# Designed miniproteins, single chains, continued (2), part 71

Each design is a single chain, and the fold is of that chain. pLDDT is the mean over its residues in the fold that is shown.

## One batch from the design tools (miniprotein)

Design m6455
Fold by ESMFold2-Fast:
Structure m6455 (fold): chain A 100 residues (1-100)
Amino acid sequence: KLEELVKKFIEAMKKGDGKEMIEIVKEILKLHGIDVSSLTDDQLIFITTEIGKIIESYYNPEKMNISFEEVLKEVLENLEETLGGKIAKVVEDVAKILKK
């Protein structure tokens, strides 16, 4: 489920495995009913990068110039404007798992 996928994503980030991170993002999107075949490779990389920023700001705040809350707001606004509210909602749900 989403909690297990978020844990796998964090492990992939620690290993620097960008390909595994993208595959996990595809699974998270599918779990939310999103057709991943409708997304370009660049869009998948973008979503993966934005999720990575949220996770990094939560676990390593010293590496970020702004707070976790500010990063989350910026990421969600950017995703809603570029890829729509459904994808922004998926990333918001990922952020909620970090706070549990």
Scores: mean pLDDT 82

Design m6456
Fold by ESMFold2-Fast:
Structure m6456 (fold): chain A 91 residues (1-91)
Amino acid sequence: MQEELEKIVGREQALTIARAIGIAGLEDDEEKVIAETEKLLEEAGMDPEVKEAVLEMIKKLIELSNSKEPKNLTIEDLLNELLEKIKKIYK
């Protein structure tokens, strides 16, 4: 996953996306997570379409983390969805 992302957006941008995902996994305040993630992506000079795809995935990840019911959707599924969206942006 990370290696494929690095090939599309470059290592620096891929690391920034990884940090954004980490923030979403550690913080319970959705508004704070979204604000910090958006700032991080903007400061990194990320493509606006990639930034929107990452923010959408972060919102879905927060919803998954707040769910108490077992769902067939996993974090890996969300990361694969993000990778496919980024591939479409660059094609």
Scores: mean pLDDT 72

Design m6457
Fold by ESMFold2-Fast:
Formats: sequence, C-alpha cells, structure tokens
Structure m6457 (fold): chain A 99 residues (1-99)
Amino acid sequence: HMPSQDEINLAMLEIVLAIAKKYAKKMSDEDLRRTGEAVARLINRITDPEVKRRALDLVFETVEEIEKEAGKEKADIFYQAVLDALTDPEVKAELEARR
C-alpha cells in the first residue's frame, strides 16, 4: 500500500471519530457499534505501523471523550465494537492494553 492511501484512511478515520465524539450522547447503541466497526475497517486498511499507532492513539482519545460526554456504557460499546472488528492481533493487544 502507498503512504498516500494510509494518510487518506487516517483522514477518514479522523472525520468518523470527530462525528462519534460530537454525537455519542445522541447515538443509539446500534449507531455506536456501526461507528466502531467503521473505525476498525479503516484501521485494518492502514499498513504503515506508525500510521496505525497514530490511529490507535486517536481511537483511545475518542473513547475517553465519549466516556466524559456520554458516559462509560456508550464508550465501552464503541470501544468493544472497534476491538471486535480489528483483524490484526497485535493492534488488538495494543488497544486492549490502553483500556
């Protein structure tokens, strides 16, 4: 994969995460799961390990912001949906270590 594709996927991820942070309180559990799955699919397409690490940092920050704004239950639903849809076991382990 070309570096430009990883940067595009990261930019798309930032947009999805911004929507999740802003609207989490008004999102249904199903919307949070679908959003988490979409986030994981974008991360699964990134091949550069440094870009993947940046993506995980953004996910973790988003989970913390959702917990602050919408509560722990909604944050956990989003977090679990991301974790379950990630395909790289090393990426899963890194995200699990932060929660």
Scores: mean pLDDT 85

Design m6458
Fold by ESMFold2-Fast:
Order: sequence, then C-alpha cells, then structure tokens
Structure m6458 (fold): chain A 65 residues (1-65)
Amino acid sequence: SMEAAEEAARRGREASLAAAEAGDKEQAHNANLYGAGAVVYASQGDLEGAERYVALAEEAARKAG
C-alpha cells in the first residue's frame, strides 16, 4: 500500500541519516539501499519483504553508531 511505502521510506531515511551522523558513510549507503528496497516491496504489497528490508536498514544504522 502507499501508506506502507511511505512508512518504509521514512524509516529507511531515518536509518540512513543516523548512520551518516555517526560518520559511517558505508553504513549510511547500506541503510539507504535497504530503505529503497523496502519501499519497492511495500509498493508491491509484500509487507513481509518490506519489514525485512527496513530491519536491515535499521541494523546498518545501529552498526554505524
């Protein structure tokens, strides 16, 4: 759904920004890629795939900080 895609985009962007603020450009890039993947899955109605990719983005942010 569009709402799920918007939420996935928000969470992915927040994870990417957190990793960038921690100074880890590689993890910021990883979080951004995973966040983009989550939006694609959510837009196709694959909410399990979307949540998996959001979790990967948030894990990248955690590894950065």
Scores: mean pLDDT 81

Design m6459
Fold by ESMFold2-Fast:
Structure m6459 (fold): chain A 80 residues (1-80)
Amino acid sequence: SKAEEIIEKMRELIEKDPENAAEKMVELLEKNIEKLDEEVKEVFLAAVKMLKEKFENGYKLSKEEVEELVEILEDALKKL
């Protein structure tokens, strides 16, 4: 599915550039959000909102926090 493809790309971003992974994940999600199923779209939009709010307040996520976010999204998809 498109959602699974996005999660795979997010994991690649963490492996290649963990310091900038969160910012690149927001860009990836925003470019692909409209291509997701409605239920999945709601979960991913919530993640984008949270990340953008943290960035606007100058907060930088750690590699562990970014990995945890990806795990939460993957788990949410398994329950749909």
Scores: mean pLDDT 77

Design m6460
Fold by ESMFold2-Fast:
Structure m6460 (fold): chain A 98 residues (1-98)
Amino acid sequence: MTDEDDLKVLLLLRTLEILDEELANLDGKNKEAREKRIKLYKEIREKLETDEELRKIVEEALKIKDLNEALAYLAEKLFGVKVTPEEVKKRIKEILKK
């Protein structure tokens, strides 16, 4: 990956972390479920260099031109969470308004 692609991956993962925290709150998930997801995001970041399957999922997401579709794809493939690109777009807009 280029330096630009590495930054996109980090941005996608960070936005996905924020999205998952919001989804956990909306779904009424218990404390244990939230802690498991936080741990999973940390492990994903640490394993990107060593886990070939994880890296391939992220590389496929980078091929998707629309950022919102790419984030929805990552949410489904990494966490089994089905979100619409529209919901992702809404979350990104809220983050950017900060």
Scores: mean pLDDT 63

Design m6461
Fold by ESMFold2-Fast:
Structure m6461 (fold): chain A 71 residues (1-71)
Amino acid sequence: SLRDQRLAENEKIASHGLALALERLEREGGPPLHPDARQVAKRATEELTEEQKKQAERVADLAIRALRESQ
């Protein structure tokens, strides 16, 4: 259904966004990103549209802000 398709799209966007956030944190001296997580981020990038990639970047920004505020 359209609802199920939208949910699947949102899950892909969130997964990619979180992977991007973890990768950025690793570059700033955070814990090393697991190889499997890097693989998931790479695959998600190949499956996302340009609009979905833009949403994933926003999810990454929000996740990083939340993590920084908790530290």
Scores: mean pLDDT 74

Design m6462
Fold by ESMFold2-Fast:
Parts: C-alpha cells; structure tokens; sequence
Structure m6462 (fold): chain A 90 residues (1-90)
C-alpha cells in the first residue's frame, strides 16, 4: 500500500506541474494532458489489484463518456480524443 502510494506521488507530481499551466495550453495540448493523467491514474489503480471483467467494463464505459464530454468541451472530434488516450497508453 505505502509503496503504491509513493509510486502515485512519483508519477502524478510531474503531471500536476504540467496541469499548473493548463489554462495557457491550446485545446489540443489540454486534451493530451488530460488523457495522460486519466490513463496514468487508471494504470496505477490496476497495480493495486487487477480489475474484474465487470469493473473493467464499467470503467471503459465511464472513459467513453469522459472522451465524449472532453471532445464537446474542447470542440475537437471524438476520434481525436480517442487517439490521444491510445497514445497515452503507449
């Protein structure tokens, strides 16, 4: 638990610093940064324990809705946001 919490801090602190200047970024860079933050948090959560199939399906549905909301908020195509999440996983 404590080791996982230290890894959360180590990986999320750089993202928090990038988020500090979020309002100065272009919408495309804002979308990339949010995609990286979401993917990183999900990855770290999975390191605590594997997701069950039901939990994974529910999480994927929530991510899909988040992508739709983000695309509308930033005025970019949904396909663009989907690609950013895929790139963040690589």
Amino acid sequence: MEEVERRYEAELTPLDRELENFDTLEPEEQARLLARAVVTQIRLREEVRPLTPAEREALERQIERLKEELARYLGVPLEYVTRLFEEARA
Scores: mean pLDDT 71

Design m6463
Fold by ESMFold2-Fast:
Formats: C-alpha cells, sequence, structure tokens
Structure m6463 (fold): chain A 89 residues (1-89)
C-alpha cells in the first residue's frame, strides 16, 4: 500500500542517516527522531484503516530490525555506551 511504501521510505532514510553518523550522540538523535516519525506514520495508517494486520506486522518488523541495527552501530562507535532505553513504537 501507499502507507507501507511511505513507512519503508522513512526507514530507508533513517538507515542512510545511521550509516553517515560519526558519533554515538548523532546516532541517538537520529534513532529518536526516526522512531518518533515511524510511530506517527504507523498510528496514522492504523487510525485511517490504511494498514492491514499483515502490513502492520511487516512495518513493525522492519522498524524493530532498523532500531536494532542503529543500536549495534552506537555500540560499535562507543563500546562503553549503555544500551538505549527501549522506546515503544
Amino acid sequence: SAMVERIRRVIAEGAEEVARARTAEELEAILLRYAREIERLIREGVARGELSDEELREVLALAIRWAGEAQARIRALDPSAPEFAPVPL
């Protein structure tokens, strides 16, 4: 659907910004910003009936994977950094 494609584009953009980030602080800011935007789009899609149950599971799985990859990059840049507190999507 158009909403799934929009959410996928936001996740892809977030992944590109994670790849370009040079500090743990930049990565944390990127993670928070994109997590909020992804959550907003998912809520909007659900509220408008633009996401089926299957599509919702798909975009949630993609978002969780992306967040995990961002967390791994934070640890790679600063191995002493505490794990980011889980932010519910």
Scores: mean pLDDT 81

Design m6464
Fold by ESMFold2-Fast:
Structure m6464 (fold): chain A 74 residues (1-74)
Amino acid sequence: MSREEQYEKAREELEELRKRLEELRDVAPPSLLAQGEYAIEEGLRGIEEGAPLSRVEAAIRVARELLEKAERAA
């Protein structure tokens, strides 16, 4: 898989996580939603800046963990 394909896949994952987080906006704790949005923005910024894939993947992992916590709290 090319680096460009890896970045596109990461962007798609971040956008999916953002959409799922939006669905929880009225039922999940605001602090978890804010932290999740921040992690997603950091991941997207990393892609834009051409950051190492490991940094982008770390942001996706943090966003996913925060989404799971938000879903359990809803």
Scores: mean pLDDT 83

Design m6465
Fold by ESMFold2-Fast:
Structure m6465 (fold): chain A 61 residues (1-61)
Amino acid sequence: MSREEIRERILEALKALPEDYVVTARELARALKVSVSTVSAALRELIRRGEVERVGRGVRR
């Protein structure tokens, strides 16, 4: 899975959740069937772009 593809899938998964729902990298890794490291790298980029917000141990839109 490409880095762009994983970021797109994360955003799509977050769109399926309420805006105030906080999801962890582990939960996203389980849903997408990829490693936690892969999800964490993608989330770091999405946070840098302002597409998602870090909240404690997880992220939200």
Scores: mean pLDDT 79

Design m6466
Fold by ESMFold2-Fast:
Structure m6466 (fold): chain A 82 residues (1-82)
Amino acid sequence: SPLEQARELTDKANKKSNETTKAAKEGDLEKAEKYAKEAGEYYKKARDLFDKSGSSDSQLASLVSASGISYVGSEVDVELLK
């Protein structure tokens, strides 16, 4: 279902978000930017599926906020998101 697919994509985004945080803490800003961009792309796909399913955007917004990354993942400053 679209809801299940959105949850799977959110899980993938969360994993990339964790990788972004780790890379940023280690000073590897290039890897952090790459992973943040990938996470943002997964979140965008998940949101599109949620919107099409008629589900609440608040669930995705909550998960994105909990991950501590930019929704679009284009510019990384992970410390400001924590």
Scores: mean pLDDT 65

Design m6467
Fold by ESMFold2-Fast:
Structure m6467 (fold): chain A 112 residues (1-112)
Amino acid sequence: MEEELLRLFEELEEIGEKLKEIVKEKKSTDPEIKKLLLEMEIQLGLLRIELGVGKIVGELDKPLVLRLLRELVELQLKLAEKLKKEYPEYSEELEELEERLEELLERLEELE
């Protein structure tokens, strides 16, 4: 359903903001972390465009949106894993975000 895809995207935006806040607080200069953040922001932008176009046209490209959502989850998981290695003081918070991301992957699988 379109409403479920929008809710999944909103949850991923919230997770992305939390990951971004950790990077900002730590003033990370790690080039891999910066690259993953940029890739995440690009993926979020692509999803906003696809969801916006779907709303304007009245026809959502569900297979494309599902693929982009899965790619976003994978990027956020990579970023969370890297942040846990560099900043172990955030391990508990990052593990909670990783658990949320795994649950979102399961929900995406149910939507096919």
Scores: mean pLDDT 84

Design m6468
Fold by ESMFold2-Fast:
Structure m6468 (fold): chain A 108 residues (1-108)
Amino acid sequence: NKEQADALFKQGLAAFDAGDYESAIKYFEQAIALDPQSPLTAEAYEKMSEAYKKLGDEAKAYYYLGLSYFKQGNYEKALEYYDKALAIDPNNQKALINKVAIQTILRQ
């Protein structure tokens, strides 16, 4: 539901601005799950990246920044940040899958 996704995204921003990074991430995850194709998903991933950085999870911070660039169609930046995430956490299977998908697109 787009309306519920937009409301959850707004709650995520409010939690982020309040410094409640764990709640912000949860609201953004729920917003993305309800409307993964929303034009707000790139911004949600960017805010999740910032929140994970504030929480000290650098591997997840890079991964979500990669997802933000992927949603923007900036595949070169998405690959850069997935590589940074994989350098810290080589077992991130989603980053590996997304990296392979982008490499296939860029070889065309």
Scores: mean pLDDT 88

Design m6469
Fold by ESMFold2-Fast:
Structure m6469 (fold): chain A 72 residues (1-72)
Amino acid sequence: AMSTLSPEELASLAELLEALLRSHREGLSDAAVARMQALIAGVRAGDQAATDEARRVAGNLLNGERDDSVLD
């Protein structure tokens, strides 16, 4: 099980997702952008489910895997 992130770790995760969204914004559908923005908002609010999903999405992107259910 993943440990709960500190407020600083949540901020860093949200910033990473915002950077990824900005970098890929031109190639994303409006629905994918909205989904990413919802995850970022949830992480900033300290929502554990949003944080767990965001960590999964960030991990997949860093490993070169695309999550079509979130990003496309």
Scores: mean pLDDT 71

Design m6470
Fold by ESMFold2-Fast:
Structure m6470 (fold): chain A 98 residues (1-98)
Amino acid sequence: MKVPLDIEVDAPDTEQGKAAVKAIKDVADKYNSTGKYDISIKVNKTDSNEVNIKIYHDGKLLVETGITLFPDMTPEEAYEKAKKQVEPALKQAEKIIE
């Protein structure tokens, strides 16, 4: 049985914000490719320098995490920072469901 998770991402429409969103999508795609998960992603554009990541199961918020994007950050640095935050958050969500 696949575990349904909904990820809601608030991010700025900057190159760093786009890179952070891509990292979250890439991690979700990897989890979905295992056949154990059914992860959907919703992206909300903000005017903030913060990326907020919320993980829901059946409408219930399980995990909330985020990263701060600095103007001197490369897209590659934003990608890696987002990846390092979302992977542990998904593992925490799994433990809460079980």
Scores: mean pLDDT 85

Design m6471
Fold by ESMFold2-Fast:
Structure m6471 (fold): chain A 88 residues (1-88)
Amino acid sequence: MKEEALKKFEEDLKEVEELIKKTKDEEVKKVLEKIIELGKEMMDIVRNNDPETARKKLEELYKEKKETLEEIKKNSDKLEEEIEKLKK
């Protein structure tokens, strides 16, 4: 279960990296790059730690990256629109 979840998450991050290469919107590109950075940090925490330690470290990461998470949330509608355009 843990390995399958990590592999799926890795595949999802690779798809986001492909979207970064395809998009011409600089704002969308910057937000997607932040998603990749955050995703990689989350994966490293989950991969390198036991479930209890990983949970605590993820809570700390969410607190530290609160501004980044808020920026992603504010741009969520724009991200969805751009992703739909690139999938067509």
Scores: mean pLDDT 76

Design m6472
Fold by ESMFold2-Fast:
Structure m6472 (fold): chain A 64 residues (1-64)
Amino acid sequence: GEAEAERRLASLKAALESDNPAIQGAAVAELRKLGFDVRNVEEARALLADPANEARLLERLKAA
């Protein structure tokens, strides 16, 4: 549902802010599974800084 997708988005954002490289890497891998062309944490953070990309991620999370 929509609330679940928003929770998953918040969790992905929190994971990218983690001090644990394994948690950051898992978040990058999840973004790649959702079809985003990101290679590292820096690219993932830059992607989600754009509201249009965040909206696309939310739509993909609703479909998953």
Scores: mean pLDDT 83

Design m6473
Fold by ESMFold2-Fast:
Structure m6473 (fold): chain A 62 residues (1-62)
Amino acid sequence: SILEELKKLLNAEKLDKERVRELLSQISPEDISDVVQLALDSKNLEAGNFVLKLLGIDVTLK
């Protein structure tokens, strides 16, 4: 699923920004809350912040 691929990308050592953009362009509106949760749970703050910014969410990750 798109969410499983996103979770893998957001927890990777190197952030693949192009692939993340591609997957986010395919996400349905009903899955946005799940994508936000994946970004918040990401161990990579750069990846999490990148996703939140693309979704138009201004949040400071811990």
Scores: mean pLDDT 76

Design m6474
Fold by ESMFold2-Fast:
Structure m6474 (fold): chain A 83 residues (1-83)
Amino acid sequence: MKVAEELTPEQKELLERAKKLVEEAKEAFRNNDIEKLKKLAEEARELVAKARATGRPVPLELEIEEGIVLLIYGVAVAIKENL
């Protein structure tokens, strides 16, 4: 049966973790902590990889949250390198 519009409990947990990573990334960005941002970006990619490993469609919101963490990290690196 198609339940594509409902998140599984596992997907909900991954999404909540991704949302927390976004908030931590915003905090690390304010503190100019590039090394922490790099780790958060790697953790965000790991969450999406785990979602894909389940064989179910990855929620778009989870991919968006990952993209936000990666964007914050990229902007922080660009600012630090004066780009």
Scores: mean pLDDT 78

Design m6475
Fold by ESMFold2-Fast:
Structure m6475 (fold): chain A 73 residues (1-73)
Amino acid sequence: SNEEKKEEQLKLMGEEMKKLYEALLKGDKEEAKKHIGKLRDLYRNLALLEENEQDRNDLLSAAEKLDKIAAEL
């Protein structure tokens, strides 16, 4: 079940990364911010499924960096 949950989050991350890429190519900053926000939430969801403390902290740090990037757009 944890493996299935991780797999689902990774699929959703792939879709959101694709949408972010498309928004950035179009120069649509508001659309880009939306998809960065969704990616942030997916990183946080992955962190909840992670048993290793270092890997969990790395995922949470990535989520924080995404928030900072969105704020600067």
Scores: mean pLDDT 88

Design m6476
Fold by ESMFold2-Fast:
Structure m6476 (fold): chain A 80 residues (1-80)
Amino acid sequence: MREEGRRLLEEAIERLLAGEEVDVDELIEKLKELGLGEELDALTARLGHPGVAEAELLARLAGQADPAAFGEALVARLAA
């Protein structure tokens, strides 16, 4: 499950860096399908409102110098 979530995040990061548009809502749906729904809710609670978490994720993915490390840290938070 976490490996699939990490792959989805890495793919989204690659697409954003290539200048492609990524649908964050679809990404969240896919993560929930992988059984990460509770972890997503926990992350939202820790970061505040869902809109803040989405904006933070998009900003970091679009400008992140080390997207793999960021993706790993995010998956770890989703698992906590």
Scores: mean pLDDT 54

Design m6477
Fold by ESMFold2-Fast:
Structure m6477 (fold): chain A 88 residues (1-88)
Amino acid sequence: MEELRRQMEEARERLEALVEEYREKYKAGELSEAEYEALLLTAEAIRRAIEILERHLEDKEKAEEEIRKLEEELLEKTEPLVKEALAK
């Protein structure tokens, strides 16, 4: 469990570094508003997935169900933004 928690903390640090990199690209005009919003929603979903895994380390089925629900919610929210970005 300690090793899994360490790996999740490393994943959070890498995620935050990527979010900051994409923030700078958005400021530089390299990303559209829709692309940046999709990335922020994806990052938030990954943060919540890590939190779900951390809370349910002893209950794999419960973690899988909550992550599956999160994936469905993320796809529903990001699909319009991704389509808008790709339509350029």
Scores: mean pLDDT 72

Design m6478
Fold by ESMFold2-Fast:
Structure m6478 (fold): chain A 86 residues (1-86)
Amino acid sequence: SREEEERRRNEELVREFRERMRRYSELAREARERSGVEGLRELARELEERGDERGANMLRAFAGAEEGLQIMKERAEQIAKESEEK
């Protein structure tokens, strides 16, 4: 039926999306380990230059998230240090 064909296509799209997300997450991890947030931004630029706009946008989002996490980590470390001094 058309519903069964649509279900199979949706299942395949979800699988492809998950595989793509895993791949970009691994690339982001490697770039982050090399150069932090700047590594993520540089990789996004390289993907854009290669015509991978989707990958570039995902890496830019990862860079923004990583920058936010770094700010939160620095604040948590500041609070922990203040607690140790009391």
Scores: mean pLDDT 78

Design m6479
Fold by ESMFold2-Fast:
Structure m6479 (fold): chain A 54 residues (1-54)
Amino acid sequence: DPVVRALQAILDGAESVEEIAEAVGMTKEQLEKLFREKLGVTPEEVLAGARDAR
């Protein structure tokens, strides 16, 4: 699941949406659309939340 892999990339220390997208083999635009359709949020918001929690 690309969303799960993207979240794993964030936990592994990805610093940007572009880095997350490259880690899962997608473009930034594709990743943003995937997150909005699946989670209702942007990858930037998830990244910020994960970094704040950790």
Scores: mean pLDDT 78

Design m6480
Fold by ESMFold2-Fast:
Structure m6480 (fold): chain A 94 residues (1-94)
Amino acid sequence: SELEEELKEVLKRYIKKLDEMADMVKAGAPEEELKRFQAEIAEEGRELHKKIQEAIDELGEEKVKELVLEALKEINSPHPEIQEQLKKLEEELK
């Protein structure tokens, strides 16, 4: 159960960073600022991958798919592009 909540938190944190990146791009942030933020997103992505593997090892793939799908349903992006990617991922996990 703690691992289940941690997985959802890491996923939500990763998506929040994608939203922040989209905000920065739309605001015309300098390339160097975008590069630094991309590095932060890459680190969050590595943490997410590690947590998914840990969860698969302990809970199994089907349970992890259910947890990811539940978390995705709780996430709404103000950016249509990101929201579309989330919907595609939801469909792939069904």
Scores: mean pLDDT 83

Design m6481
Fold by ESMFold2-Fast:
Structure m6481 (fold): chain A 89 residues (1-89)
Amino acid sequence: SEEKKKEELKFLEFLLKEVERGIKAIENGDEREIGSVEVSLSVLLVVSKKKGMKEIAKLTKEALDAIRRGEKALKEVKKKIKKKIEELK
């Protein structure tokens, strides 16, 4: 539905913001900020699963896994999130 698309879009935009924050934190070696982003992504994963947002939950899990692998991995997830946002607009 149109309502579900709007909710998913808002969630993806928030996820994108957290991924971008994570990329900057990794680039700057900001361990505290990296930890903050990891916690935020973990919360987003739980919320997306509870809301039945299967595709967003998958992207959120990919982001959470990617933050542990580093900047390049997280940038690949960012591209996927941006593509999904454009598909929903």
Scores: mean pLDDT 87

Design m6482
Fold by ESMFold2-Fast:
Structure m6482 (fold): chain A 75 residues (1-75)
Amino acid sequence: SEREEGLRRVMRAADELVDLIDQGLKQGKSVDEIVSEVQRKGDEILAKEKDPRTREWLRTVRDDLIRVAESRLRE
Protein backbone atom coordinates (compact mmCIF):
# COMPACT_ATOMS: atom_id res chain seq x y z
CA SER A 1 0.00 0.00 0.00
CA GLU A 2 1.01 3.65 -0.46
CA ARG A 3 0.97 4.17 3.32
CA GLU A 4 3.25 1.15 3.90
CA GLU A 5 5.70 2.31 1.20
CA GLY A 6 5.73 5.81 2.75
CA LEU A 7 6.46 4.32 6.18
CA ARG A 8 9.33 2.26 4.70
CA ARG A 9 10.81 5.44 3.18
CA VAL A 10 10.55 7.20 6.57
CA MET A 11 12.26 4.22 8.28
CA ARG A 12 15.10 4.21 5.71
CA ALA A 13 15.57 7.98 6.16
CA ALA A 14 15.61 7.61 9.96
CA ASP A 15 18.28 4.87 9.67
CA GLU A 16 20.38 7.14 7.41
CA LEU A 17 20.15 10.10 9.82
CA VAL A 18 20.96 7.88 12.83
CA ASP A 19 23.99 6.53 10.92
CA LEU A 20 25.16 10.14 10.35
CA ILE A 21 24.95 10.79 14.11
CA ASP A 22 26.85 7.57 14.92
CA GLN A 23 29.57 8.25 12.32
CA GLY A 24 29.94 11.87 13.47
CA LEU A 25 30.40 10.77 17.08
CA LYS A 26 33.01 8.16 16.05
CA GLN A 27 34.89 10.86 14.08
CA GLY A 28 34.90 13.21 17.10
CA LYS A 29 32.65 15.84 15.51
CA SER A 30 31.03 18.44 17.76
CA VAL A 31 27.29 18.35 18.53
CA ASP A 32 26.86 21.49 16.40
CA GLU A 33 28.59 19.80 13.42
CA ILE A 34 26.48 16.65 13.81
CA VAL A 35 23.22 18.66 14.08
CA SER A 36 24.22 20.67 10.97
CA GLU A 37 24.90 17.43 9.01
CA VAL A 38 21.53 15.92 10.07
CA GLN A 39 19.73 19.16 9.14
CA ARG A 40 21.42 19.27 5.72
CA LYS A 41 20.78 15.58 4.92
CA GLY A 42 17.21 15.80 6.22
CA ASP A 43 16.54 18.80 3.95
CA GLU A 44 17.91 16.85 0.94
CA ILE A 45 15.63 13.88 1.71
CA LEU A 46 12.62 16.20 2.18
CA ALA A 47 13.31 17.96 -1.15
CA LYS A 48 13.16 14.59 -3.00
CA GLU A 49 9.94 13.33 -1.30
CA LYS A 50 6.85 13.84 -3.51
CA ASP A 51 4.17 12.54 -1.09
CA PRO A 52 3.03 15.37 1.27
CA ARG A 53 2.14 13.00 4.15
CA THR A 54 5.47 11.13 3.94
CA ARG A 55 7.27 14.50 3.72
CA GLU A 56 5.56 15.62 6.96
CA TRP A 57 6.61 12.35 8.70
CA LEU A 58 10.19 12.84 7.46
CA ARG A 59 10.24 16.41 8.82
CA THR A 60 8.99 15.18 12.22
CA VAL A 61 11.64 12.40 12.35
CA ARG A 62 14.43 14.86 11.41
CA ASP A 63 13.31 17.40 14.04
CA ASP A 64 12.95 14.71 16.74
CA LEU A 65 16.44 13.31 16.03
CA ILE A 66 17.95 16.81 16.23
CA ARG A 67 16.22 17.41 19.59
CA VAL A 68 17.36 14.03 20.95
CA ALA A 69 20.95 14.64 19.77
CA GLU A 70 21.05 18.11 21.37
CA SER A 71 19.43 16.99 24.67
CA ARG A 72 21.47 13.77 25.07
CA LEU A 73 24.88 14.91 23.76
CA ARG A 74 24.94 18.28 25.55
CA GLU A 75 25.13 18.02 29.35
Scores: mean pLDDT 82

Design m6483
Fold by ESMFold2-Fast:
Structure m6483 (fold): chain A 96 residues (1-96)
Amino acid sequence: SQAELQRQQEDLRRIAERSKERIDDQIEFMKRVSLERGRPQSLTLSTNPSETITFDPVAENAEELAKRIEEAKKKLIEEIDKIQELKLQQLKEQIA
């Protein structure tokens, strides 16, 4: 039904929003761990295992690291949005 579709679309939207909020926490966590342990930390994207983000705040210039973090955040957010769109499309195909 249309009402059921709307509820499931809202649930998917909320999941995507929570995933985006967790990106900032995950990046800050990795940056802090890298600083505290004095060693690089790596994050591999689940949707693309060949794309790895490395945090090395001890060896890198702070400005360059900040730019890389912002680029990494943008890519992660884009992946979340893409996954949400694919799930919404599949949901419409199953219910319609």
Scores: mean pLDDT 68

Design m6484
Fold by ESMFold2-Fast:
Structure m6484 (fold): chain A 86 residues (1-86)
Amino acid sequence: ALAELELVQAILDQIRSLMQVDKLTRDQAVALLREQARALEDEHPLASLLLRILADKAEDINKELPPEVVEELERVEREVLEQQRR
């Protein structure tokens, strides 16, 4: 259980990093969540299920994150861009 929760956290951190570095859209991030869920079905079924639930909820509410989360992501993106130039 703990190992699968750590895996979910690592995947979410990786997707956040990809959004910052590679400028992925939220729709592309949701698509990556689904791909990761599919890849993990055999070895980590609980992690796969949690990632699917997160992707489905994001799509059901018009594919948009809450405004507060959007603002935080934009702020972190600016900080990462500034660090990459140093």
Scores: mean pLDDT 65

Design m6485
Fold by ESMFold2-Fast:
Structure m6485 (fold): chain A 57 residues (1-57)
Amino acid sequence: MEYELVDVQGLSFEEVSKIIQEGGDIIVENYNAGASRDYINELLKVIDEMLKQFAES
């Protein structure tokens, strides 16, 4: 099975927020598994922005 990250584009803002809180390990696991660098970079950008918004809420 190939190492594939969660499709953030297919997820709602709520689902992404939940992934940040509960699925932090998912990102780390995919990062360690050598998932696509471009995909991880894009995912991290979304996660970082979501975290900032969440912290400001």
Scores: mean pLDDT 58

Design m6486
Fold by ESMFold2-Fast:
Structure m6486 (fold): chain A 107 residues (1-107)
Amino acid sequence: DEEALNEALKAELRARLRAVLGSEEAYALVDELVEREVAKLHPSPREVAVLRVVLRAALSEEEFRAETDGEEISIRVEGGRVEARIPLFEDEDVEEGLRRRIAELRA
C-alpha cells in the first residue's frame, strides 16, 4: 500500500532525475511528482515535508541546513528552493535520518 507506492516513487525518481540533477526544471519536476504521487498516499503534512526535502536534496546533490526551535525542525536546501517544518521527536537524530534517506535515494 503506502510503502509500496513510496518505493515505486523512489525507484522512478532515481531513474528519471539523475540525468537532470542540478537544474531548475528538475526541482519543478520534483514538486509536481511529490504533489501528484504523494497525494495518492494521503500522507500526513510531516511526511510530505520530509519527502520534499529528501527528494530535492537527492536530486540536486545540494547540502541542506536543519535548525530547531524546540518543537519543530526547519529544513532548507541550499539556494532556498525548499523550506519545510517537521515536528521534532524526542531522541530522534533528524539530521542523521535525513542524510540516510538521501543516501538511499541516490543509491
Scores: mean pLDDT 54

Design m6487
Fold by ESMFold2-Fast:
Structure m6487 (fold): chain A 72 residues (1-72)
Amino acid sequence: MDTRVSSNISQEEYNKLKEEFIKKFGKEYLDLVKKYAVGPMGTSEGLQRAIQTEAILKMLNEGKDYKLPGYK
C-alpha cells in the first residue's frame, strides 16, 4: 500500500532487477533493452541507467505486452 520506490535506484537494486528480468524473459531481452533503451551519444551513465531501469520495470509490470522501441 505505502511501498514507494524512489527514483533513486541503487546499483544493488539495479542488479537485482536485471537478474529477475533475465530469469523471467531471458538474456536476449536484456540485451535488447541495453541496445534500444539508450539515449543519444553523450548521455550520462546515470541517465542511461535510468532509461534502462524504466524499460525493465515496464516489461516486468506489463509482461510481453510491452514492446521495446525499434523492436518487432
Scores: mean pLDDT 65

Design m6488
Fold by ESMFold2-Fast:
Structure m6488 (fold): chain A 77 residues (1-77)
Amino acid sequence: MEEEMEIVELRVEGDLATVTLKYKKDKLSDEEIQKAVEIARRYAAEKLGVPLENIEVVSVEIDPEKKTITVTFRVTR
């Protein structure tokens, strides 16, 4: 039984892609955060049509009150 996460937004601005996910748990472990980042990275790669190797994590922001994880990636074209 894994944490269920929902992708709620993908925003692209130049070479930056920002993916926002919602989670249902009250608190996330480091492993659950890493899983969320991996989900976001794969989603960005699929939607932008680029290999995973071309997507680099720039920042990860967690909002516990909104239960969101926002991951910002730099996309190499």
Scores: mean pLDDT 79

Design m6489
Fold by ESMFold2-Fast:
Structure m6489 (fold): chain A 70 residues (1-70)
Amino acid sequence: SAGLEKAIELLEEALKETDLEKIKELVRKAYEAARDNPVARAALHEALKETDLEKMKESVKKALEVLKSL
């Protein structure tokens, strides 16, 4: 779906960022883009719980793997 493809694009952009708040903004945009996919939204919601930059990046990588498997 177009929403899922956009969410993947946003997560790949997030992995290039070094600022936690910018990464969170991109993940929130990915969450909105994946509105019609509950599995993708669950993975993205888990990533949004992270408060540490390195843990956030690892969660984004895991979410990206989930989204690419859909």
Scores: mean pLDDT 84

